# Designed miniproteins, single chains, continued (3), part 75

Each design is a single chain, and the fold is of that chain. pLDDT is the mean over its residues in the fold that is shown.

## One batch from the design tools (miniprotein)

Design m10755
Fold by ESMFold2-Fast:
Structure m10755 (fold): chain A 82 residues (1-82)
Amino acid sequence: SPSVFEVFKKFEEGKKKIEEAFEKDLPLEEKVKLAEEGLKLMEEAVELMEKLGVPKELVEKLKKELEETKKKVEEELKKLEA
């Protein structure tokens, strides 16, 4: 199993991929792929944090950040499809 530190890195890596998807001048298909990969990393990290016994308050904070990030991704992708 990954360490707690590796799981936190995975969550941050997911966030960086999503930021890169919408900040860089990339083809739409690459933006979508990068954003989807970022969200997947964040989701997997939250699930692993729960399994590793990370405090519930911290897990809930990260779940909220993930949900807010999902909404931002949906909004940004919707703008690019218009």
Scores: mean pLDDT 84

Design m10756
Fold by ESMFold2-Fast:
Structure m10756 (fold): chain A 59 residues (1-59)
Amino acid sequence: MKARLEEIRKEAEKLGMSEEAKKLLDEIIERAEKTDDPFEQDVLLGVAELLVAVEKTIK
């Protein structure tokens, strides 16, 4: 989990995402860090990865 979270943050910084997109990403990451459910963590990290992938695609 920690390695995935670090990769997501690095890719987001690399892409120069908008402040709105960064805020949404931070909210998703915060929720993933606060949950004790491994399934919910995996889903939330997947959503964060998808957000970064979408930003990369539309640039």
Scores: mean pLDDT 76

Design m10757
Fold by ESMFold2-Fast:
Order: C-alpha cells, then structure tokens, then sequence
Structure m10757 (fold): chain A 56 residues (1-56)
C-alpha cells in the first residue's frame, strides 16, 4: 500500500516517493532532477517509480 511505503521510507526518499505517487509517469529528466535535489541515486528514484507503478 502506498501510504505504508511513505511511513517506512527513509527521510531522503519521502519527497521523491510523494512526487512519484502524485505523477507516476514522470519523465527520466524529472526523475534525474528529483534524485539530485534529494541526494538519492537515479537508480533509486527509478526503483521507487517502478514500485509505485506496480502498486497502482
């Protein structure tokens, strides 16, 4: 469940997860920007997007 993922996510990942839940079809450029702003790897952000899409 998406809410449960938000509760257990690391603080750095929470803003990324929230943005991807809001728009799961974010472009690669938008994912790269989120990764840079939140100090998360691009691979990490792509993994979060994949998990959100799997739940939806």
Amino acid sequence: KLKELLEIAPEEAKPVLEKIIENPDLSEEELEKLAKENKVSLEGVKTIQKKVKEIL
Scores: mean pLDDT 74

Design m10758
Fold by ESMFold2-Fast:
Structure m10758 (fold): chain A 96 residues (1-96)
Amino acid sequence: MTAGAVYKDGKLYLFGSAEKFGIKPGDEVTVTKGDKSYTSTLKEGEPIFGYPALSFDVPEEFVEEGTIIEVGDKKLEIVAVTPHGDYTYLVLKEIK
């Protein structure tokens, strides 16, 4: 399964993912890149492109291909990173 996300101003926005992944505000998020990890909490985000979004704080250094995002029972890998205008567009792929 794949999901769209964007990064802006220190926040990663997951849009359309809540129904697919069963994630909700208050869930713990762990972001891992090699030996580095960062823990955050899902919050309600502002709508992105008119879609409901959940967001969490994460340092820009984790916004790279190969970074793993763990939330609930889901593991998502950042498989594409595309800066465009005020946003960095991300493609996330669920890891089995």
Scores: mean pLDDT 76

Design m10759
Fold by ESMFold2-Fast:
Structure m10759 (fold): chain A 89 residues (1-89)
Amino acid sequence: SSIESTVRAVERAARNIIKAIEAGDEFELDIAVSLLLMTVQIAALSTEDEKKKEELRKLADEIVEAAKAKDIEAIEKYAKELVEKIREM
């Protein structure tokens, strides 16, 4: 399904963010964060539920801030929450 494809894209982007942090690769980190944001924006555009759009965007923002802080545990937490919210769509 399109939902499961979106879930896999989020999981892949989160893994790539974590790998980039572990490698100290700021270029790959920027690419992975950009991929996550694009995936979330596409998911948000696929729903008419304004509250769901806000929840998805808030979780994406939390992942971006965790990535800037190099906080792997926070990235894993918010990515899991984001996946659950996408599955509820």
Scores: mean pLDDT 89

Design m10760
Fold by ESMFold2-Fast:
Structure m10760 (fold): chain A 60 residues (1-60)
Amino acid sequence: MAEEVLREAERLLADPRPSREAVTEVMNKLNEIDPSDPRLHRIVVLATAAAIRAAGAEFE
């Protein structure tokens, strides 16, 4: 459900070192969200920010 995926994306961004696996899980769940859901935009923004953070943390 979009609300649950949004919650997970918010958790990933709140984590100072989100794992690539956690980011991948959220991104996979995006395929289950209705493209017209207004929450999709926020989820994509949060997941993208978390992915950038995860990439930086993984290479440290």
Scores: mean pLDDT 74

Design m10761
Fold by ESMFold2-Fast:
Structure m10761 (fold): chain A 97 residues (1-97)
Amino acid sequence: MKVSKEQFEADVLIALLEIQLTVAYLAAERGKLTPEDAERVGEISIKLLKELEKVGTPEQVERAKKLAIDLFNRVKEVASPEVREAFEKAIKKIEEL
């Protein structure tokens, strides 16, 4: 029961990370993502990854970090230079986790 609950919580945290970054991608593609929004997306992603460390396996945490970095890089391809800089800072913070 406890292991199943923790796995469900880990899956939800990973899903929230993917949803958040997908929304950021759509906003960036439309030219609607501000640098301030990009900083918030970065901070929320770091918070979700830290929460995942409490309930996820090391393998799930490493996959989620790689997923976050990959999705940030995809958003950067359609983002303004200022938004790109904010995501580069977020990637560095995630790599340091």
Scores: mean pLDDT 81

Design m10762
Fold by ESMFold2-Fast:
Structure m10762 (fold): chain A 65 residues (1-65)
Amino acid sequence: SAAAQRAALRAELARAVDEARAAGVDEGTVLALVARYGAAIAAGDLEAARAVLEELRRLAAEAAA
């Protein structure tokens, strides 16, 4: 269902945010990406929402390296 897909995406966002913060990514950058994710979801742009999740994961990996 669409509700289950949105719940899964929200859980992935929460995990990606936690991982980025734990890795030392700048809080202003994390908040800007969370806002971008929210705008994408509000617009129904799942491609843009997934791109934000990928960017959070990329930044966390770079900060942890």
Scores: mean pLDDT 84

Design m10763
Fold by ESMFold2-Fast:
Structure m10763 (fold): chain A 74 residues (1-74)
Amino acid sequence: MKAEELAKEALELAKEGKYEEAEEKLKEAEELLKENPNDIGALLYISEAYAALGKPEKAMEYFEKAIKIAEELA
Protein backbone atom coordinates (compact mmCIF):
# COMPACT_ATOMS: atom_id res chain seq x y z
CA MET A 1 0.00 0.00 0.00
CA LYS A 2 2.63 2.62 0.98
CA ALA A 3 4.87 1.70 -1.97
CA GLU A 4 1.88 2.17 -4.29
CA GLU A 5 1.14 5.59 -2.74
CA LEU A 6 4.77 6.72 -3.16
CA ALA A 7 4.80 5.56 -6.78
CA LYS A 8 1.54 7.44 -7.42
CA GLU A 9 3.04 10.61 -5.89
CA ALA A 10 6.12 10.15 -8.11
CA LEU A 11 3.87 10.01 -11.18
CA GLU A 12 2.17 13.28 -10.16
CA LEU A 13 5.56 14.95 -9.52
CA ALA A 14 6.81 13.82 -12.95
CA LYS A 15 3.71 15.35 -14.59
CA GLU A 16 4.55 18.64 -12.83
CA GLY A 17 8.14 18.53 -14.14
CA LYS A 18 9.64 17.80 -10.70
CA TYR A 19 11.79 14.96 -11.99
CA GLU A 20 14.35 14.78 -9.15
CA GLU A 21 11.61 14.59 -6.48
CA ALA A 22 9.80 11.98 -8.57
CA GLU A 23 12.94 9.82 -8.71
CA GLU A 24 13.41 10.13 -4.93
CA LYS A 25 9.83 8.92 -4.34
CA LEU A 26 10.39 6.02 -6.74
CA LYS A 27 13.52 4.96 -4.86
CA GLU A 28 11.55 5.01 -1.60
CA ALA A 29 8.80 2.92 -3.22
CA GLU A 30 11.43 0.46 -4.48
CA GLU A 31 12.85 0.09 -0.94
CA LEU A 32 9.37 -0.68 0.46
CA LEU A 33 8.79 -3.09 -2.44
CA LYS A 34 11.74 -5.20 -1.19
CA GLU A 35 9.66 -5.95 1.94
CA ASN A 36 6.46 -6.56 -0.08
CA PRO A 37 7.67 -7.89 -3.47
CA ASN A 38 4.21 -9.19 -4.48
CA ASP A 39 2.67 -5.68 -4.48
CA ILE A 40 1.47 -5.72 -8.10
CA GLY A 41 -0.21 -2.30 -7.76
CA ALA A 42 3.05 -0.70 -6.63
CA LEU A 43 4.99 -2.37 -9.48
CA LEU A 44 2.51 -1.05 -12.06
CA TYR A 45 2.58 2.53 -10.73
CA ILE A 46 6.40 2.46 -10.53
CA SER A 47 6.45 1.33 -14.17
CA GLU A 48 4.08 4.15 -15.21
CA ALA A 49 6.08 6.76 -13.27
CA TYR A 50 9.37 5.71 -14.90
CA ALA A 51 7.67 5.90 -18.31
CA ALA A 52 6.54 9.46 -17.45
CA LEU A 53 10.17 10.29 -16.54
CA GLY A 54 11.29 9.13 -20.01
CA LYS A 55 12.93 5.93 -18.71
CA PRO A 56 11.25 3.21 -20.79
CA GLU A 57 13.81 0.50 -19.92
CA LYS A 58 13.12 0.81 -16.18
CA ALA A 59 9.38 1.06 -16.88
CA MET A 60 9.54 -2.23 -18.80
CA GLU A 61 11.55 -3.92 -16.04
CA TYR A 62 8.92 -3.17 -13.39
CA PHE A 63 6.05 -4.04 -15.74
CA GLU A 64 7.64 -7.46 -16.42
CA LYS A 65 8.02 -8.04 -12.66
CA ALA A 66 4.30 -7.30 -12.16
CA ILE A 67 3.32 -9.72 -14.94
CA LYS A 68 5.50 -12.54 -13.55
CA ILE A 69 4.07 -12.15 -10.04
CA ALA A 70 0.48 -12.01 -11.37
CA GLU A 71 1.11 -15.19 -13.40
CA GLU A 72 2.47 -17.01 -10.31
CA LEU A 73 -0.59 -16.00 -8.26
CA ALA A 74 -3.03 -17.14 -10.95
Scores: mean pLDDT 81

Design m10764
Fold by ESMFold2-Fast:
Structure m10764 (fold): chain A 69 residues (1-69)
Amino acid sequence: SDADTQAMIKAAMQALSAGDYETARRIAEEGIERHRDDPRSVQAFRGLALSAATGLGDEERVRELSEQL
């Protein structure tokens, strides 16, 4: 549901704000998988996943996500 999608986005943003990049990545990557057929939602979760990967120093994943945004 849209409410569930917004709750996931808020949870990932809160994790990023707290410096909990592993939790943010988990939520964002799950969001990409769950919403693969919805380009708008996928783009939002890809952005969150990019932020999390950056916080973790995951240079390979940052590159992959940057190419998909």
Scores: mean pLDDT 87

Design m10765
Fold by ESMFold2-Fast:
Structure m10765 (fold): chain A 86 residues (1-86)
Amino acid sequence: AAIGASIDPEELRKAALGLVEELKKDPNNASLATALGIYYVLAQLAGDEKIKEALTKAMEGLRAYEQGKKDEANKLFEEAIKILKE
């Protein structure tokens, strides 16, 4: 079994959703940004393209925020949340 094989996709989705919602409220939180990267790796190992897509949007949101594009960052976080809720 691969390292991510024991990860429940539904639990990973719920955890990722909560993480992205918190990150949207506090995009300067380095611990949340680190957790985002960890969850992306777990989604990739689990082969969950939907969670991976949502976390990619969240990472793009962090990059937009770092560039001072706060409105774009908020839109990207909202897109990630929408994907994770579906």
Scores: mean pLDDT 80

Design m10766
Fold by ESMFold2-Fast:
Structure m10766 (fold): chain A 64 residues (1-64)
Amino acid sequence: MTAEDYLNEAKKALAAGDGRRAVEAYQKAIELDPNNKEAYKLLSDIAEQAFDTEKAEEYRKKAE
């Protein structure tokens, strides 16, 4: 899979309410494309929903 494939998989998982699978797919996308701002932004949103505010802030900084 490419970074784009993982990003699309993550979006589908998120739409289905599967935040854990979405996080795994976004992390794979970042592994292949470390400058993927969109993936970092979505990871920060998921971390905030999981009440992991420190990780959410870290991802938000990398997304901006």
Scores: mean pLDDT 75

Design m10767
Fold by ESMFold2-Fast:
Structure m10767 (fold): chain A 84 residues (1-84)
Amino acid sequence: NEFEKELEELEERLEEAYRKAREAIEKGDVEAAKEYLEELKRVLEELKKLLEKAPKELISRVIGLILRAIGDILDLERELKKME
């Protein structure tokens, strides 16, 4: 299933980018953390595009990943603001 494979790849990208952004924040690497935040924003935009083409049975899964991406972005933006 081509749609499920693309969704799986985006989920993996989301998880890796968030994890690496958190690691960068813990190490005080603001520049690296901002790079991973931008990757999360790119994944969010790709998930929004997938939602427009989502099969009925996968709509809830795509929405769940969009909400997770939004939460992760807001978390990272809040933490980065503390490092200013």
Scores: mean pLDDT 88

Design m10768
Fold by ESMFold2-Fast:
Structure m10768 (fold): chain A 102 residues (1-102)
Amino acid sequence: MEEEIKKIAEETYEKIVKEFNLSPEQRALLKEYLERAKEIAIKKGLSVEDVKRLFDILYEAFKAGLSPEELEGILEAFEKGVTIADFYLLSLLVERELARRR
């Protein structure tokens, strides 16, 4: 399980770096961020499926252009016990509200 979690984190890092042509400084920050996400997933005993969902959320958040502060907020929420299901529900409510205001 830990080896699969490491592989998911590494694959997510490579995908983002390839897609967004990040600077060396941005790559270092991203690597640190994903390493922390991996540690949180291991500490909480997430299943491989839930780890994939977590890293998909992080990828989409990065792709959406969230600030470093907003990305940190996501990790803090998971660390404090917000579930992946709770996060999906919140993201659906936020997207619905944004669509109404567009």
Scores: mean pLDDT 72

Design m10769
Fold by ESMFold2-Fast:
Structure m10769 (fold): chain A 95 residues (1-95)
Amino acid sequence: MEEIEKLADEIVNRLLEKGYIDEEEAKMFRDILLNDPEVREALETAIELRKKAEQEKDPVKAANYYTAAGIELAAADFLAWQKLEELRKEGKYKR
């Protein structure tokens, strides 16, 4: 499994466990996380920044990379919710 697929599964499972989405919305959200180009790019950037943070010996620079990764994760989450809402409004997924 690619790192992005694992991260997408972790996000979706957490939302399901908290009751923020149902099983059908979970499938749609996972598809958005993996296949929407803008959302996917933000997730891939977050993974790359996290790897840079883990390899950085300067604790201040490492903290800056972790902060940047967190911003990209927040952007990916926000965009994915917007895409899910658009799909609901378009009636593409009446389930």
Scores: mean pLDDT 81

Design m10770
Fold by ESMFold2-Fast:
Structure m10770 (fold): chain A 91 residues (1-91)
Amino acid sequence: SMEEIQLLLLQLVVSASAFVLIRSVESGLAKAKAAGDEETAKKLEEILKEAKELEKEIEEAIKNNASKEELLELLERLVELEKRLQEIQAA
């Protein structure tokens, strides 16, 4: 059904977004550590921990056939972490 296709696409988007976020944080963390910026590195390590915990929640949600509503809530949490990453990198 179209609803099944939409759910599968949302699962892909949420999973891909988590992967991209983690890679972005890891890249930022490597740069902060190379620059000796311990304050930024600590903030990025906190975001990385939260992003990895959220990735596990996303994997479990997909495995347990989570609803569209649950997947959208997980996506919103990823967007909030991305905003926090951007704020840290802009400072």
Scores: mean pLDDT 89

Design m10771
Fold by ESMFold2-Fast:
Structure m10771 (fold): chain A 68 residues (1-68)
Amino acid sequence: SHEELERLEDELIRLMLEAERRGDLATAQALRDGMEEANRLRKQGVPLEEVIARLRELKREAEARLAA
């Protein structure tokens, strides 16, 4: 849903800011690039559910990197 997408984007922005705060600029950039890619895919007509799945994977990867 659009509400789920918005919530997920907010969570990813918070992770990006946390990565920057920790000095993990590579993770912060990966989050920014991943969110821009997801927005591009949506504009190209990729189904919302597929975009959400990609953003969930991006979140999982970022959380794993920040936990290491």
Scores: mean pLDDT 86

Design m10772
Fold by ESMFold2-Fast:
Structure m10772 (fold): chain A 65 residues (1-65)
Amino acid sequence: GEEEGEEAAALIRELLAAGKSVEEAYEEALARFGAPSAERRAVLQEIADKLIEIGDEFEAELKAK
């Protein structure tokens, strides 16, 4: 459910904090939770898109210095 999606998002965030790329973090979440249902996949995709956007903002901020 939604709680499982939040747990997957927390894992992705943790992996990003550990120095993994967004792609690596997303793949690890998919591997750990197995093949997700269509609903879970849509939620994970939205979360991944938001994390990419945050990563782009952070990188842009570093380059803007």
Scores: mean pLDDT 67

Design m10773
Fold by ESMFold2-Fast:
Structure m10773 (fold): chain A 64 residues (1-64)
Amino acid sequence: MEEARKLLEEAEEALARGELERAAKLIVQSAKLLGLHVSDETLAALARSETAIRAGLADLRKLL
């Protein structure tokens, strides 16, 4: 849980800097630590959309 939370905080920082690909990868890594599987298509979609990244962050925070 703590490591997953740290990755989400790093993802928020990357998003604040406009680093969408980094934010997407950190979200996917956090999701995997929480036992969720993530497809390559989901990662690609996250990397292209700030809105998708924000939604992913919100959903994962509900699991923490």
Scores: mean pLDDT 79

Design m10774
Fold by ESMFold2-Fast:
Structure m10774 (fold): chain A 76 residues (1-76)
Amino acid sequence: VEELRRRALELARRLAELAAEYLRTGSPELLEEAQRVEEEFVRVGRELKEVAPEEEVRRTLAEAQEIVRRKVAEAL
C-alpha cells in the first residue's frame, strides 16, 4: 500500500512539474510526456483502490490534486 501511495504522489509531482513547464514554454512535447505520466497515475490509482482502504485512497488523491494545483498556480 505505502509503495503504491508513494508512487502515486511521485507521479503527481512529475505531472505538476510538466504542467508548470508547459505553461511557461508552450512546448507540445511536454503535453505528450504529461499524458504518459497521467496514464501511469491512473493505473497506479486503480491498483491502490484494490489494496487500500477507501479513506487512504481519498487522502492520496487529495494530496496528488493539491500538488498539481499548487505547481500550476505558481506557474500562472
Scores: mean pLDDT 79

Design m10775
Fold by ESMFold2-Fast:
Structure m10775 (fold): chain A 81 residues (1-81)
Amino acid sequence: MKIEDLTEEEIEKLRAEIEKYLKEHGFNLDVLTPEERERFFELVLKYKVEENMPLRLAVQKAILELGIERGKKAVEEYKKK
């Protein structure tokens, strides 16, 4: 199933489930920028819905991917004169 096939209500329900999981496991989203926070939710939804991953693995994969994206941004800063 693709994320595009989900209703707005289903997306909101999944976002609430993700936020509850993060709160229960002590993950602090306040260290993320608003853009990184939206990207994080997008990645977790993709991995859970499209790749049928358990929520815990989807969250872990999303955290790793954001770390990689942060590293790429740092490298790009060196290429901008």
Scores: mean pLDDT 74

Design m10776
Fold by ESMFold2-Fast:
Structure m10776 (fold): chain A 78 residues (1-78)
Amino acid sequence: MLSEREKKILEAIAEKGEATARELAEELGLSQSTVSKTLRRLEEKGLVERIKRGRTTYYRLTEKGIEELIQYRIEEFE
């Protein structure tokens, strides 16, 4: 089961394609530490992956992450 915060972070990443913890914190009105902790949990669940480009770390949805987000959207319609 995903928390509301985890779901919002997954939705924001899906909308952007990829995002940094800073971008997610700014968009969602959360602290960077809160976003980073949530992203770590999502990565441990296999829902997001880290991609390092130079000095910046981006996060993307995995196939499993996309499937989880679709499942939540289906459940919101029922």
Scores: mean pLDDT 80

Design m10777
Fold by ESMFold2-Fast:
Structure m10777 (fold): chain A 89 residues (1-89)
Amino acid sequence: DELKKEILELLEELKELAKKLTRNPFTGEPVKAETFSPEEGRDNSPGKSLLEWIEDLEEKVKKTTDEKELEQIKAEVEVWIELLKEALK
C-alpha cells in the first residue's frame, strides 16, 4: 500500500525530529524528548509522550485499511513535522 508506506516514512522523519527536541515547540521551555507530550502540560492523559504516540500511530497505520483515516493521519503527521522543523531552527 503506497499511502501506508508514505505515512510510515513520514512517521520515521517525525520520530527523528522528536528525538532532537530540547525545548517545548509551543512554549520554548526546556523538555526531554522522551517525556514531551503532544499537549502543553499533561493534566489528565498519563503515560503518552510524543514518541509513544508516534509508535502507537505506526502500529495503527499498519492495521488500518480505511483510506480516509490514513489521509487524516498523514495530514496530522505533516503538521507535526512542520511544527518541529520550525522549533529546531
Scores: mean pLDDT 72

Design m10778
Fold by ESMFold2-Fast:
Structure m10778 (fold): chain A 86 residues (1-86)
Amino acid sequence: SNLEILKKLEEKLKELEEILDYLKNVLKAPQSVIDEMEEMLKKVKEYVNFIKTASGDRTKENEAKILKEIEDILKKAKEIKKKTEE
């Protein structure tokens, strides 16, 4: 279901936004780290928008790939957070 995948993507987007906010406002991360996180957030937002606006068989074929890409981005974001905390 497009609604189910969209909910999962929006939950991951929120988690990424929370990591970025923590890096900016709590850890006071370097601007280079913030810029990298903002680019990742932009990419996730573009993927979410693609799922919302795209129609036909191509969205169905790309759902699993998009979910994996976003999961990989979120994993990288969590690694950046851990490295910045150390």
Scores: mean pLDDT 79

Design m10779
Fold by ESMFold2-Fast:
Structure m10779 (fold): chain A 68 residues (1-68)
Amino acid sequence: SVDEVVEELLALDREARERAKTLSPEEREQLGKEVFARVSALMSRLSTADRDAAIDRLAALQAEERAK
């Protein structure tokens, strides 16, 4: 579902930020490629309409965090 994809994208972002703290520049480049591939795979599971909804939902959740 859209909510499941959004939650996985948020978890992936948090995981990538934590992993990046201890990595070399070369390892961060590889991590970036891994993250890109995983994001692309998640988004490809959705229809165009659901993908747009996922992007909107992710943006709304991020805006809500900033508003607090």
Scores: mean pLDDT 77

Design m10780
Fold by ESMFold2-Fast:
Structure m10780 (fold): chain A 67 residues (1-67)
Amino acid sequence: SDEELLAEIERLVAEAVEAARAGDYERASQLLKEAERLTEQLSPELRPRAREMLDRADREIVRIVTE
């Protein structure tokens, strides 16, 4: 269901940010790629919401890396 996909995307995004904070950028990258794959499986009306989650995570990870 879309609810299950959104919950999984949220989990993957949170884990990616945590991995980046721990210095595991390989893990962070893999988790974000998986979240992007799941975003394509969402109904069209929910994809912008998932994309916003991904964009926020990407900005946070860039901030972590460039600190």
Scores: mean pLDDT 86

Design m10781
Fold by ESMFold2-Fast:
Structure m10781 (fold): chain A 58 residues (1-58)
Amino acid sequence: SMMEEIERILEGAREAIELAEKEKNRAVLQATLKDLEEHVADDPEGQELIERARELLK
C-alpha cells in the first residue's frame, strides 16, 4: 500500500542519513535527499528528514 511504501522510504532514509553522517558520505546524503523530495515531501516526517539532510550537506 502507499502507507507501507512511505514508511519503507522513511525508514531507509533515516538509516542512510545516519550512516552517511558517520561516514561523511555526501553522495549518499544527496541521493537520499532526492528520494525524499520526490516521494515524501508532503509527509511531516519526510520534511524533517529533508531538513536534516540539507543541514548535513551545508
Scores: mean pLDDT 83

Design m10782
Fold by ESMFold2-Fast:
Structure m10782 (fold): chain A 61 residues (1-61)
Amino acid sequence: LNKLIEKLAEKYNVSVSDLKKIAEALKNKDIEKARELLDSLGLSEEQKEEIARELKLALEK
């Protein structure tokens, strides 16, 4: 998970700390909090969906 978070942070130019908060919200199934945190990143909808998908897949394994 940590390596994926670092890779996503570099790819989308966002902080590792913000992505860790999003991953924690997703792990807790707090979808509303995860959405709010993703929206705060200033990314496109496509980029937000990519980050959410990658984090969800990593958390299921």
Scores: mean pLDDT 80

Design m10784
Fold by ESMFold2-Fast:
Structure m10784 (fold): chain A 93 residues (1-93)
Amino acid sequence: MKLEQYKKRLEEARKNGDKVGEARALLEIGDVYLEQGNYEKALEAYRKALQIAIDVGDLELVAEALSRIGEVYEKLGNKELAEQAKKMAELIK
């Protein structure tokens, strides 16, 4: 749960062309921001992870990113966006 450690993993993954590792590090960075209540930064990290997951065709990572995005929208009180994200995660599984 240390932001600096996850940022180092992100940089290593990027240097090595490890797209799956890059997406996973971004999910972890988002989780740290979510725990801190920084929903804006959490969404940015999760959306970047989602974009990479889609690009590489990793359906499990796509579902994980969408579920986390849905959780942020729940905390923000946006039920419509939360439901949309959850439905997309359910369809991709």
Scores: mean pLDDT 84

Design m10785
Fold by ESMFold2-Fast:
Structure m10785 (fold): chain A 85 residues (1-85)
Amino acid sequence: MSPEAQAALAEGRRLFAEGRYDEALAAYRRAISLDPTYAEAYHELGRVYAAQGRLEDAARAYRAALTLDPEYAEARENLERVEAQ
């Protein structure tokens, strides 16, 4: 995993915690651009979409995380919650 992709993920988490959703999305998209196999970045992208009420975008992001890591329990649980709404 590249240090730049990890730094972008960490920045996204900080921005999300601050409620800065659009900036968090940009940081997570950067992490994905730097490492397209970064399942964690797709999961975090889904969490921001869910917080915004963008449930279809959230579901798509969680499914991408599960495609990359089928054993990603947290992504599966979050997908089930979004699809139940």
Scores: mean pLDDT 88

Design m10786
Fold by ESMFold2-Fast:
Structure m10786 (fold): chain A 68 residues (1-68)
Amino acid sequence: SNIEKLVEEYLKEKGRDTLTIEEAVDLFAPPELKEEFIEIAKKYRKPGSDTLTKEELIKAFEEFAKKL
């Protein structure tokens, strides 16, 4: 899917396996929808973690896209 490709390419370009919610929202959410994306991303972030894995990012973005 386009979402999986976008997340994978970005992580590869940065040489990283995870992103913070702040990094993810700045990349993937329009300014007017940033708060909505943050709330969705929080659902998929593991307790005690400050970052989301590739799989968690894809799930958050897919849920966010369904609301558009």
Scores: mean pLDDT 79

Design m10787
Fold by ESMFold2-Fast:
Structure m10787 (fold): chain A 99 residues (1-99)
Amino acid sequence: EEKIEELEKEIKELIKELREEAERTGDPLLKRIADAVEELLEKIKKSDLSDEEKLKILEELKEILKEALELVRSGKLTVLDAIGLLLRVLGILLDVELR
């Protein structure tokens, strides 16, 4: 679906922005979040998930990336926030792998 392609493109841009923030701050957790989302995008692309399921997961990833960017850019990102965001991505990754 066209919506899936649009969301994938938006997420790839957000990953790029998060990697730039990781380089700027030196925060290894931001890099791990970006890497985990990129891995999850590849798994979703190769998965036998329905378009509806793919859209839901892509929207969740978009929100996680936006939250990470807002927190780091506002100077409010704590180590616990970064760990929480990473665990959310890894939880989605595990759910996709088990389907």
Scores: mean pLDDT 86

Design m10789
Fold by ESMFold2-Fast:
Structure m10789 (fold): chain A 75 residues (1-75)
Amino acid sequence: SEAALRATVAEQEARLAADPEDVGAWILLGGALFNLGRYEEAAEYYERAARLLEARGDTEGAAVMRRQAELARAA
C-alpha cells in the first residue's frame, strides 16, 4: 500500500540520519520513492548508493545502482 511505502521512507530516512553510509538504506529509500512515483528523488538516492559502493570497490554494485537511477529518470 502507499501507506506502507511512506512508512518505509520514514524508517529508512531515520536509519540514514544515524548512518549516512548505510548503502542498503539508500537503496530501500530509492525503491520506495520509485514506487511512490517520486522518480527524481529515487534517481538521486540510487546515485548516492552507487557512489558509496564505488568508494568501497564494489564496481558491479555501483553499475547496478546507476542503471536503476537511469530507469527512474526515464519513468
Scores: mean pLDDT 89

Design m10790
Fold by ESMFold2-Fast:
Structure m10790 (fold): chain A 88 residues (1-88)
Amino acid sequence: SDVEALRRGGEEMIEELRRLLEESETEENRKKAEEMAEGVIATGRALAELDREAAVEVLEKAAEAAEEAGNEKLAERLRRQAEAIRAA
């Protein structure tokens, strides 16, 4: 299903985001992490059109990955996106 495809794509992006945040010593990896975070947000928004619950779960999982990597600002940004979808 489209929901399963988007959820799986989002989870793959979250794993890559986690890797990039763990390797954030270079400006290149920090830039790639920001681009990957934008990709997760875009996937969450697309998923919200089909399944709001699944979209919130993906964004909250991404926020947890950012928090575990010590990136509090990114975690807060991702949680705000999840809350915006819940409120819509």
Scores: mean pLDDT 85

